Designed miniproteins, single chains, continued (4). Designs and how they scored, part 25

Each design is a single chain, and the fold is of that chain. pLDDT is the mean over its residues in the fold that is shown.

## One batch from the design tools (miniprotein)

Design m12892
Fold by ESMFold2-Fast:
Structure m12892 (fold): chain A 56 residues (1-56)
Amino acid sequence: SADDISQQLIAKEKELVKKWQKEAATADSKKQQELNEKLAKEIRELGAQAAEQLRA
């Protein structure tokens, strides 16, 4: 269901954010920018996957 897909997306986003927080905590400003870009891309990809599931 759409609610299940939304909950899965939220859970995966939380996992990505936790990973990002751990890596960013010891990174310099330049590395933090790279990690921010990586996180943004991964979140967009999750959203695209969820959208495909909702289309079906």
Scores: mean pLDDT 81

Design m12893
Fold by ESMFold2-Fast:
Structure m12893 (fold): chain A 55 residues (1-55)
Amino acid sequence: MEKFVEEIRKIILSLGDEVTLEKLKYAVAEYLGLTEKIEEMSDEEFYKLIKELEA
């Protein structure tokens, strides 16, 4: 899981700190158990998922 968490963190950081990112980080942290699903998705899918969760 550490590797998955690191990948997710890097993706979030690459987006450039935004107000929405703080919420996305919170949501991602809550969905740590779903990191496997997130890894299967591409960066675009990951961004879309997070955006939908926040929005």
Scores: mean pLDDT 54

Design m12894
Fold by ESMFold2-Fast:
Structure m12894 (fold): chain A 65 residues (1-65)
Amino acid sequence: GLADIVKAARGGLQALEAGDEVAALAGARELESLGMTEQARKIREAIRAGDLETARRLARELAEL
């Protein structure tokens, strides 16, 4: 549900802020499993590209739902 999406997004954002790429990618996979497929894809692509500013922005948008 929405609470699970917010929790996963907060975890992913925290991992990004800590520089933990493995945990950040795991958070994106969790969002994908919760049905946020397009948002999770964009976050994963941003992380892999080293665009941490975009990844943090997208994760924050989901954390604020």
Scores: mean pLDDT 86

Design m12895
Fold by ESMFold2-Fast:
Structure m12895 (fold): chain A 120 residues (1-120)
Amino acid sequence: GPPARSVAVVVPALDAAATLPAAVESALAIETPAELRVVVVDDGSTDGTREAAEALAARRPVEVVTVPRRGIGAAVEAGVAAAADADGIVILDGDAKEADAAAIRAVAAEGGIRLSAPAP
């Protein structure tokens, strides 16, 4: 497809307070001509994940979506809906500690929606 002008990285997060900041910052650090933003979907966390996401949103291009704990599929659906205005969407694995740079660059080049590889 045509190159994306904007790419949203959807991060479904459940009890991920310790890893979420690094995952978000790694996504936003990827070099691409597309404008990057992150949509964090808090799937009803109780460990401070929401507070970590809100702190990121205060200073970075991060949007926080909160959903009742309904599992990863519902969290992904909510994140994609929040990202519907983006030319491209990358969905991270819920346990990802780092962004998938190859997936983000591919979506920036071609547009569309991609699920990233699982964390190693």
Scores: mean pLDDT 80

Design m12896
Fold by ESMFold2-Fast:
Structure m12896 (fold): chain A 55 residues (1-55)
Amino acid sequence: ALSAEEQAKMERMKASIEKHVLPLNPELGQKALDAVEAGDLETAERLGVLGLTRA
């Protein structure tokens, strides 16, 4: 089970990826969303940054 703080972080990551990453880089944005759903927040953050940087 995730803590409330971890859940809030996941929700913020998902919202950020959907708003900022998916429009610029749908492929990396989708991979980042998949990582959030798997609980791999470090990979999700890395993929999100790469999607923004390589757009």
Scores: mean pLDDT 77

Design m12897
Fold by ESMFold2-Fast:
Parts: C-alpha cells; structure tokens; sequence
Structure m12897 (fold): chain A 86 residues (1-86)
C-alpha cells in the first residue's frame, strides 16, 4: 500500500545520498567523468521516485510525505550540479 511505496521512496533517498557522497569524492580526486556518471544515476533515481509518487493514493498526508522525499532527492542533484560548476 502507500506505506510500502513511501518505504521504497525512503530507500531511493538513501541511494541518492550515497551517490552524492561518491560524486563529491570523485570531484575531490579530479575525476569529473565519474562525478557526471554519479549525477546521471541520481537523475535516474529521481525518475523512479516520480513514478512511485504517481502510485500513491489520494490521501494528502501520504502525497505530502512523498513530495518531501522527492524534494530531498532534487536537493542532492542540485548540490552535485553546483559542485561541478566549481
């Protein structure tokens, strides 16, 4: 049900946080190509999260929680994109 979908979204946030860490570590080592590969994987996670959000029922509380998790993933993507501009 909706709780299982939210748990799947939480796992995607955890994967996204790991990918951000790996991207920033790659940038510290000067590996721009590796950082870009991690950014593309982050964007794939966002696409999966958006598909999961569509499967949530019409309960506003579950939708709000799902949106919050997606906004966290978007923030992680922005952090990596901003780091790539330095």
Amino acid sequence: GNEEILKELEKLVEEAEKLKKEALEALKEGDIEKAKEKLEKLKEILKKALELLKKLGDNPEYIARGIGLILRIIGLIIDVELALKK
Scores: mean pLDDT 88

Design m12898
Fold by ESMFold2-Fast:
Structure m12898 (fold): chain A 62 residues (1-62)
Amino acid sequence: QTEYDIQLALFIIRATLAEKAGDYDEAIKTLREGLNYAREQGAPQEDIDRLEEKIKELEKKK
């Protein structure tokens, strides 16, 4: 467990709650902020890829 893991989890949780509320713009914005944070922290490529795929998925729902 790292500060990175906690912060990333919070971005994902917030984005999931926005998605469930139908607020796709807020969900996408939150995931983009999480993606930027992950890149700044030197996150594994797998984490970056997962965030990018989720953003693309939500963009298709608009």
Scores: mean pLDDT 82

Design m12900
Fold by ESMFold2-Fast:
Structure m12900 (fold): chain A 59 residues (1-59)
Amino acid sequence: SLREKAEELIRAGKYEEAVDLLSQLTLQEKEDVLTRLAVEGHIEEARKVAEMLKEKGII
């Protein structure tokens, strides 16, 4: 799914590609992706992506 692809991109450090993919998802799906990563211990990566989304006006 697009959600799983976004998660994989973030884990791989491909933040710009992840942000582009996340822009195509609903707000709830974006939150689900970031929450999943935070729960898995990828808190810093989730935080960085959330900041990028805010800077681009996506959230």
Scores: mean pLDDT 84

Design m12901
Fold by ESMFold2-Fast:
Structure m12901 (fold): chain A 68 residues (1-68)
Amino acid sequence: GMMEELEEAARAIAEGVKKVALSAKPDAKVEVEYEVVGDTVIVTLTVDGETAVGEYTREQALAVLEAL
């Protein structure tokens, strides 16, 4: 369903972001969380206590999933 597609996209984005962060800083404490709020995917990346948040529309999240 629509929610399952967004959850899959959110997870794929989170996994990709974590992989990139770990490649850049292999000894860093890297944490990634994802959440689906309505039609919005929110991905939170924390590297050594520094936090960055990315927000994606449904169309943007699905486009990233298709590009993977």
Scores: mean pLDDT 79

Design m12902
Fold by ESMFold2-Fast:
Structure m12902 (fold): chain A 98 residues (1-98)
Amino acid sequence: MKKSREEKFEERIQELVERGRALGLPDELIDHFVELAKKAYEELKKNNYTDEQFDLFMEGLEGLLRTAASLVADGTPLDDVKEWLEQGVKTLINYIKK
């Protein structure tokens, strides 16, 4: 079955949500991450992205989520992790838009 790019994005985000829960991230941080990812995906769509750019974007988001989990485990304050994620997602999308 051929999935649309939107359907693929939604499926991948759901996989990242489940991974975030498995890594012990609080729902508040997962919700914030999903909001950032959706906003970044809207920016990516404006650039008529390739499948390679999409894969790089999703891989980058997974890396950011894993690092956020490590920061939470190390006792970093939740608001600091949220700010780090905002900067990380912004850096990722700017890199891909090159």
Scores: mean pLDDT 83

Design m12903
Fold by ESMFold2-Fast:
Structure m12903 (fold): chain A 76 residues (1-76)
Amino acid sequence: MKKVRELADKAVELSKDPSKIGEAARLLYEAEKLADELKDPKLISYVVGAQVLMMSALRDDPEAMEAFNEEMRKLK
């Protein structure tokens, strides 16, 4: 539980720095994977909330959004 939340929180924090967006995407993906493996609806909801916050931050930076999407594409 704590590890999933820590990964999601760190991903949101790193997403505020455009140079760290690839690392933020990887941490978010790791949090999503762990939440899914644990099958815990509260952790899944927490990670979804973190993704929404990141997407909101990236709306004003198209280059960072593209970097995020490219990294997520490579992880899936």
Scores: mean pLDDT 78

Design m12904
Fold by ESMFold2-Fast:
Structure m12904 (fold): chain A 62 residues (1-62)
Amino acid sequence: MLSRAELIREAYRLAVEERDLEGAARLLEQAGFSREEARRIAELFVTDPEAAQREVVRALLR
């Protein structure tokens, strides 16, 4: 995992394919998200992927 984008893609795979929300949140924290943002985005990857995409884009634009 070399870039922020790669960390986010791996987090998505962990959440959706492995159902590992804790691992996904950990990778999102490494990508620069806060712990609370990381947990919320990891959950949204499974429950509402479109909302997760919006949250990721919004945070990256800040």
Scores: mean pLDDT 80

Design m12905
Fold by ESMFold2-Fast:
Structure m12905 (fold): chain A 60 residues (1-60)
Amino acid sequence: AGRLSEDDIAVLLVIGDASTLPLLRAQLARWSEAREAAITAALTGDYSNEELVALARELA
């Protein structure tokens, strides 16, 4: 399957429902360490949702 951009992940985490989170985690786990770090920074810096922060922490 195709990869999602960092912007696409951020949008899905803000707009998507709880059922999409496990699929997003699986996709992110296949990305490079640099991408995971960038997504973690974006989620922690730009979003104050506890679910988004928890997802970012699991990926870090």
Scores: mean pLDDT 53

Design m12906
Fold by ESMFold2-Fast:
Structure m12906 (fold): chain A 67 residues (1-67)
Amino acid sequence: GVERLEELIERVKAAEVVDGPEPSPHQVGEAVRRLLAGEPVTLSPETKERIIKVIENALETVRELRA
C-alpha cells in the first residue's frame, strides 16, 4: 500500500551510490525488485532518481484513488 511505497522511497534514498552509465529499464526493474525484497543494492545517481520518480508518481495516483 501507500506505506510500503513510502518505505521504498526511503530505502532508495539511503542506498549506496556508485557512478555508472544510464540505467536500462531492466536494471531499474531489478533494483526495485531487490529493494522490495530488502536486499542491499548499489545504485547510480541516475537509477536512484528514476526509481524515486516512478514511485512518487505511483504514490500520488494511489493517494488520489484513496481520497
Scores: mean pLDDT 71

Design m12907
Fold by ESMFold2-Fast:
Structure m12907 (fold): chain A 66 residues (1-66)
Amino acid sequence: MEEKKEQLEKAIEAIRAGDVTRAVAYTSLLPSEVQKLVAEAARAYQEDPERGEKLIEEAKSLLDKI
């Protein structure tokens, strides 16, 4: 459990830094639905940080439910 949370935190940090490739790479051990949300958040954050942050919160919520 701790490993998955750590990977998601690293992915979020990469999203906020604008590194889409690194953000997606950190999600390789996470469920596919979480990976999709992180990829969407990374792209959205480049155009609209507010939308990106909403997708980040959805990814966190989804990981807690799985």
Scores: mean pLDDT 79

Design m12908
Fold by ESMFold2-Fast:
Structure m12908 (fold): chain A 57 residues (1-57)
Amino acid sequence: SEADRLYFQGTLLYHQGRYEEAARLFDEAARLFEEAGDLESAARARAAADTARARAA
């Protein structure tokens, strides 16, 4: 799915130290998972975004 693609891209950026860009992709993935009714994946993506933002600061 598009949400899975964005989550995967966010993970790659996170491992490259591009935390701010990773957080944006994780937020977009969370939104799409939520629209699809996948609340568990949405929560996971939001947690990943929060972690990435914390590391960007």
Scores: mean pLDDT 88

Design m12909
Fold by ESMFold2-Fast:
Structure m12909 (fold): chain A 81 residues (1-81)
Amino acid sequence: HMLTPEEREEVRRLAEENFIKQAAYILGISEEKVRELVEKHGWDYVIELIEKKYGKDTAKYFEKLREANRIAAELRVRRRR
């Protein structure tokens, strides 16, 4: 059923780490700056920045990529049971 609190934190860290690296690369900013923006404004704001700089198709790709990272991390953690 539910992931344990430890499993939920692992899923969050794995998904977040991968997506932070990807967003930092495309935006040309540090991973640290991406973390700051996410903490202050959330992931939707980071996607809006990508859309403004690179256009709608690139932003749409990153929305799908974020979801894929989360699913992959959750499946990896769940398979350890």
Scores: mean pLDDT 77

Design m12910
Fold by ESMFold2-Fast:
Structure m12910 (fold): chain A 56 residues (1-56)
Amino acid sequence: MKREEAAKTLGELAKRFVNGEVPTDEELDELIEKYKDDPVFVKAIEGLRLAIELRG
């Protein structure tokens, strides 16, 4: 289901980020568009974007 898929995608992104792989703004924008109907997911991606900016 789209919600479960979104949660799984977010988990994979978090693992990639923790392992030193920084998602691009383009990747984050694409995910926001794909899951735009899930406000919890959108907010989580925006939080990840902020974390990336703060870490440099």
Scores: mean pLDDT 77

Design m12911
Fold by ESMFold2-Fast:
Structure m12911 (fold): chain A 76 residues (1-76)
Amino acid sequence: MAEELYKKGKEYEEKGNYMLAGMYYLRSGLQYEKAGDYEKAAQAYKNSAIMYKKAGLEGSADYAAARAELAAKKAA
């Protein structure tokens, strides 16, 4: 489930659809976090933040970046 969402994020990133890429990476991070995989959740959230920033969605990028920091702390 989480891996499928992450793969979709990569597919949309390669197509230049940064809004959809950010959305799928964010959803992947949420699923990894729910599964207790905080390391993969942090990576997915970081990718979401980068994609939303490229899409001009500053608020969504800030949210995803904050989620990445929290997940990274739980991974340590």
Scores: mean pLDDT 88

Design m12912
Fold by ESMFold2-Fast:
Structure m12912 (fold): chain A 68 residues (1-68)
Amino acid sequence: MVEELEAMPVHEAIKKYAPPLIEKALASPVNTREEIIKLLEEQLKLMKELGVDEEVLKIVEELIEKLK
C-alpha cells in the first residue's frame, strides 16, 4: 500500500532520524546556525510536499523560529 510505503520512509525516518538529526545539527560548532536554518527550511519544504503530518511540520517550523 502506498500509505505504508510513505509511512516507512517518511514517518519512520522522522521518528528514527529527526531527533538525532536535529540534535546533530544543533551540536555543530562555529558558523553552523545559518547552515542549520537552511537545512531545516529545505526539509520543511520537502515534508510539506510529501504531505507529512501537520504536527511534525509544526515542530520543524518551531525549530527554525527558535534558531532565528
Scores: mean pLDDT 61

Design m12913
Fold by ESMFold2-Fast:
Structure m12913 (fold): chain A 80 residues (1-80)
Amino acid sequence: MEELRKKADEYIKKGEEAYKNGDYSTAAVYYLKATQYYSEAGDFEKAREYARKAQEYMRKAIEKDPSAVPAGLRPIAEAP
């Protein structure tokens, strides 16, 4: 379990670097990975927290670059 949490912390750091560079799509993906590892480690509070951040950053990524969303979801995410 400690290794999973350590992996989550690594992804959080990568997500923060991506966010700093304005790459919201990459930041969201890294935060989503961290959420998965926190959940696997049983740290549901952190998993919930970082899932929210991933959602927020993905929203910013979609607003900046709609191609960041899978084709089937793009029209809905962009709103007509």
Scores: mean pLDDT 72

Design m12914
Fold by ESMFold2-Fast:
Structure m12914 (fold): chain A 96 residues (1-96)
Amino acid sequence: MSPLEILEATFRRIVELIRAGASVEEIRAVLEATLAELEAAGLSPAELALARAMFENLLGRIQAMIDAGVPREEIVAEAEELGRDHLAALRRALAA
């Protein structure tokens, strides 16, 4: 898969995990696996560091919403929006 296909598949999987009530640790495991796939797909150390930073931001936002008692449907909507924003930023970085 291309790096963009890996990223798109990963964000879809994260949304499905949130809907299923998965833990932040389960989501983190998916993101760590994604970083390994991106490295195998030829991302540079700098691009991997950017992807990791964006993944940590996503995890932090999800955890903060869970801690605040935000309804699952709203967490899903926010994760979908943030995932789209991160994907767009990574697409721009990979094209540069």
Scores: mean pLDDT 82

Design m12915
Fold by ESMFold2-Fast:
Structure m12915 (fold): chain A 60 residues (1-60)
Amino acid sequence: MAPLEAQERVVSKLPREKLLDALDYLPLTEEQKQRIVELIKADTPESRREAARLLVEAAR
């Protein structure tokens, strides 16, 4: 598994509070933040993985 996929897996397992905190430190637009928050609220394995992917991409 690529290092990027490993990071996404770790981030997807983080508590909701940690994911929301990360949004404040990343250079995200309000639209991007809203999308990630919606994914976190859905709280499915797939939505958490998608939120993690967007967070990892923003942190690059």
Scores: mean pLDDT 73

Design m12916
Fold by ESMFold2-Fast:
Structure m12916 (fold): chain A 64 residues (1-64)
Amino acid sequence: SRDEARQLMQEAANKLLEAKSVEEMEKIYEETLKRIRALGLPPEERRQVEEALKTLLDDVKREL
């Protein structure tokens, strides 16, 4: 579960770095968020992963 979350985060990071528009970045974020929410993570760990994903999105959007 935690390893799956890490793999999803790495996949999202790679996709976000290759994204060419804000719309594409938002789509990647939403898809990854849904997949993370489908995992059986404890509430605290899930929150940390979701916050990390949001930070990653914001950072990539800033570099655009």
Scores: mean pLDDT 82

Design m12917
Fold by ESMFold2-Fast:
Structure m12917 (fold): chain A 63 residues (1-63)
Amino acid sequence: SMKEEAIKKAIEAIKKDPTRSVAASALAELAELTGDETIKKALRDLLNGNMTPEEALKILESL
């Protein structure tokens, strides 16, 4: 599905550059495209320093 392809693209981007800014950008785009509440929560936690890029990556890989 388009959602699965978008998630895979986000995972690839974060793996190539595992910074908070790259992870936040990828999650923000994915949240807008999918409206997924789990992704929105991960984005908020990442921006507030309550989540690392590696933890965000694990959440995306579990979807």
Scores: mean pLDDT 85

Design m12918
Fold by ESMFold2-Fast:
Structure m12918 (fold): chain A 91 residues (1-91)
Amino acid sequence: PKSLRTAEEVIAYGEELLARHPDNPAAQAFGLTAIGEGYFRQGKYEEALAAYERALALAPRDALAWRGLARVYEKLGKHEEAARARALAEA
């Protein structure tokens, strides 16, 4: 794997994980987190929010997904939700 990835490459990677591992909740949660990160980089904050929320439905303790959600909430002006998500990422 390359250390540098475009937003499009990150989304494609996440979609590939979802397609190849339909019955693996951990792989699906990770793929959704990658899709959320890619949408965030594209400025598609509402799509990023939806992807991170779906990832957390499958893996409620995923610190990476909570950190991603916090960044999205900040961009959407939801500062209280961002603070809560950040705290959950550190727990």
Scores: mean pLDDT 83

Design m12919
Fold by ESMFold2-Fast:
Structure m12919 (fold): chain A 94 residues (1-94)
Amino acid sequence: MIKAARKTAELAIANKDDELAVDINLAFMEMAYAIALKLGDYETAKEIAELLAEAAEATGVRVAEAYELLAEALEKLGEEEEAEEYRRKAEEAA
């Protein structure tokens, strides 16, 4: 899962001027995140969300959504202070 998410993030960044390619690649990463979260694999969900946030920041696409997903994964891991920071960043990006 993580290797596929990383490759998908790289493809989004490499094709950042292709809005459709960016949107599709970020959507696949969001699906991978949702699967990890549903399986209770919060550590993998956090890693996917970190890669998603990096790709979103680099492309300017879905930045607020990416930060919200990262905040959710951090809350599931008990990292409350870090989760609050990313939730604030999501509000600023919306």
Scores: mean pLDDT 81

Design m12920
Fold by ESMFold2-Fast:
Structure m12920 (fold): chain A 88 residues (1-88)
Amino acid sequence: PRAEAVLARIDEEIESAREFAQRLYDKLMKKDPKKAYEEAVKQMEAAGRAIVEGARRLDPELAPQVGKRVDATIEELRKEFEEKAKKK
């Protein structure tokens, strides 16, 4: 269905944003771990808001689903970053 195609594209955009945030964290963590965490999460949150707004404009019924996917990705990234910080 049309919704599946739109969600697949949005998932790809979320994955791209996640990978960018992960790389930003890895790049910055060697110099300042606190800034690395804050900056990477901030970038993912900004990208997530843009993705949700885009989905809402395309199909308002998809926005809640996209929002949940973005929130889950942000929570997963936070846990990954916290685990890396504890592992030296």
Scores: mean pLDDT 81

Design m12921
Fold by ESMFold2-Fast:
Structure m12921 (fold): chain A 102 residues (1-102)
Amino acid sequence: DEDASKAANALKAAGYLADEAAQLAESSNPEAAELAREAKKHIEEALKALKEKDYDKALEHLEKAIELLKEAAKLVEGEIKKLVEEAIRRTEYAKELVEKAK
């Protein structure tokens, strides 16, 4: 499925952005770093669910990832906030594509 493949690519990008944001936030805001890492775990679970064609499970994990990233965005500023906000946009785009695929 083309939409599922595009969703997987968007989620891989979102995972990298969340990881970079977590690394940058680690010394200044450990809470934001932990939220970004937890969001990455949910992105990884969503990728696994997409591979299994379990779109409902993928959507559940994507919704949790978006919630965690939005909480992280409230705790950070400047460049780190831009990385988190881009991760949110990529994850929301992936969610839209997964909703189309099912």
Scores: mean pLDDT 89

Design m12922
Fold by ESMFold2-Fast:
Structure m12922 (fold): chain A 83 residues (1-83)
Amino acid sequence: SLLAEAEAELDAMLRAFETHLEAQGVPADALAAIRAEAEAIKAEIVAQLRKETVASRAEFEALLDRAQQEFAARLGEVLAAAR
């Protein structure tokens, strides 16, 4: 489904973010806290997407692009708050 595709894309972004933080030597406890907040944000975005009705692939791609931009921005806020 398109929703499953969107969830997979957001999960890939979260995995890349976690890998980056681990490579930077972020402690396990701080990483766990950041992950928990990031997962909550992802769930919120997915819940919003779940309410959308998509008439075309182009509409889906536009919604996914906006969701990815929102997720990236909110992950940046989480990281800034953790510093």
Scores: mean pLDDT 82

Design m12923
Fold by ESMFold2-Fast:
Structure m12923 (fold): chain A 104 residues (1-104)
Amino acid sequence: SLTQSPTSLTVKVGDKITLNNVASKDVNNQINWLKQKPGEPPELLISNASTLAPGVDSRFSGSGSGTNYTLTIDNVVEEDEATYFSRSVAESPIQHGQGTTVTV
């Protein structure tokens, strides 16, 4: 299973924020981070723990290994208001975190 923390976070424009994910077992860096905004399709931000997806702003970065993974958003803008999900494809069935809701 994947557990995200915090479940919600209220931030200001210009803040640097960190979103955490803990897996119940080693997922071998097979963690993706997705952004979901109301009315928009889900957007892939980070693949394989630390690879920035094409077209994604460099303010987003991923890090971690084993069971502990982190999404960092540097210099937050209003467009970053969204729910952020961790997703693992390391094993079947696909595991999803519960999401972290970021309010700007």
Scores: mean pLDDT 80

Design m12924
Fold by ESMFold2-Fast:
Structure m12924 (fold): chain A 98 residues (1-98)
Amino acid sequence: MPIVELSGPSEIESGGSVTIRARILGEPGQRYRLSIIAINEETGELIDRSEPRELEAGESFDFTLSNLEGGRRYRIRAIAEDLESGERSEASMSISVY
């Protein structure tokens, strides 16, 4: 079962900003390290990365991207690591820029 979920707009206009919310699922009281990366889906180029952040189950982190280039599609990946077990889970979503 994934321990992280992503939500946010799947489509934006060129030059706009988008905020993606990563929410930690999992067991109450468990702590996770969350990292979010944004990648150009066509090239695989890393365009942005969050600082790693420690969150408890049920907490959320908002990751904002701005000045995205028109005509591109971006992959947002969130990686959550259980700080006690080292188990990793990933969620991803795509954003199309027009």
Scores: mean pLDDT 81

Design m12925
Fold by ESMFold2-Fast:
Structure m12925 (fold): chain A 96 residues (1-96)
Amino acid sequence: MEEKKRLEEIREEEEKKMKKRLEEIDKEVEELIKEGKYDEALLLLEYERALLLMEITVLSKDPSKENEIRREQLEKELEWLEKKIEEVKKLKKEEE
C-alpha cells in the first residue's frame, strides 16, 4: 500500500527533525551547565517540555495515522527532556 511508504517517509522526517532539535537543546544546556547556570538550564528544559506537552495534547485531539507518528516522536523527545532535567537537578544538588 502506498500509504505505508508515505507514513515511513513522515517517520524518517520527524526522526531527523527530533534529532536536530535535541542536539541544539543539548548544546545550549551543556553551555549553561559549564557556566554554572543550572537554574537557567532547568528553565530552558522546562519551557521546551511545556511546549512538547501542548503539541502532544493538540495532536491527540486528531487521531490520524500521521498525527500518531508525530505524537510518538514528540513523546520520545519528552522522555529525553525529562532525563536531562533529572541530570541537571542532580548536578545542581552536587554544587549545593
Scores: mean pLDDT 81

Design m12926
Fold by ESMFold2-Fast:
Structure m12926 (fold): chain A 55 residues (1-55)
Amino acid sequence: GPLRRVALHDARLTEEQLERAVELYRAGASPAEIGEAVGVSPRVALGAAEAALAS
């Protein structure tokens, strides 16, 4: 399937940025705060953190 193409967009966050986003999300930070800290939109930050935690 086109999984590799999806992974290229998922690579928007480095491992360090994703870990930081997850840490802030777990600490109760808002999506906007996480997005500002990591340098991505609030929607992307929230979605990435939720996806990582749901695994």
Scores: mean pLDDT 68

Design m12927
Fold by ESMFold2-Fast:
Structure m12927 (fold): chain A 49 residues (1-49)
Amino acid sequence: MSNLKKITEKLKERRLRELEEMQKAADKYIPESDRETAKKVFEELKKKI
């Protein structure tokens, strides 16, 4: 494996992890009715990583 691939994977994992933590935090403040909308927003953000 090339070093560039390893670095890229680590950066993607870090960003993904941060987004997942934000999503968990959002669940505490967002009412259940809006939770699905929030989930889709975070999924779109994850796709950009």
Scores: mean pLDDT 75

Design m12928
Fold by ESMFold2-Fast:
Structure m12928 (fold): chain A 80 residues (1-80)
Amino acid sequence: DKELEKQLELSLETMKKMALEQIKKNDVESAKRTVEILDGSLKILLRQLEEQGAPQSVIDKVKKKGEEILKELREEIEKL
């Protein structure tokens, strides 16, 4: 489902923007909490996609996007 894939990617981008705003404000604790919530949400989401029988290509794409965002946010927090 193309629409679901787009909505999931948009949700990940929204969480990324929120964490980056917290980092910009030097709110390290809120940024860390947002990253932790995003990591947990990504794990739940990937399980739900597998249970719904989503194509492996969609699961892999969402996983890669989420992992890239988590890595980027963690690296930015470490620089503070």
Scores: mean pLDDT 81

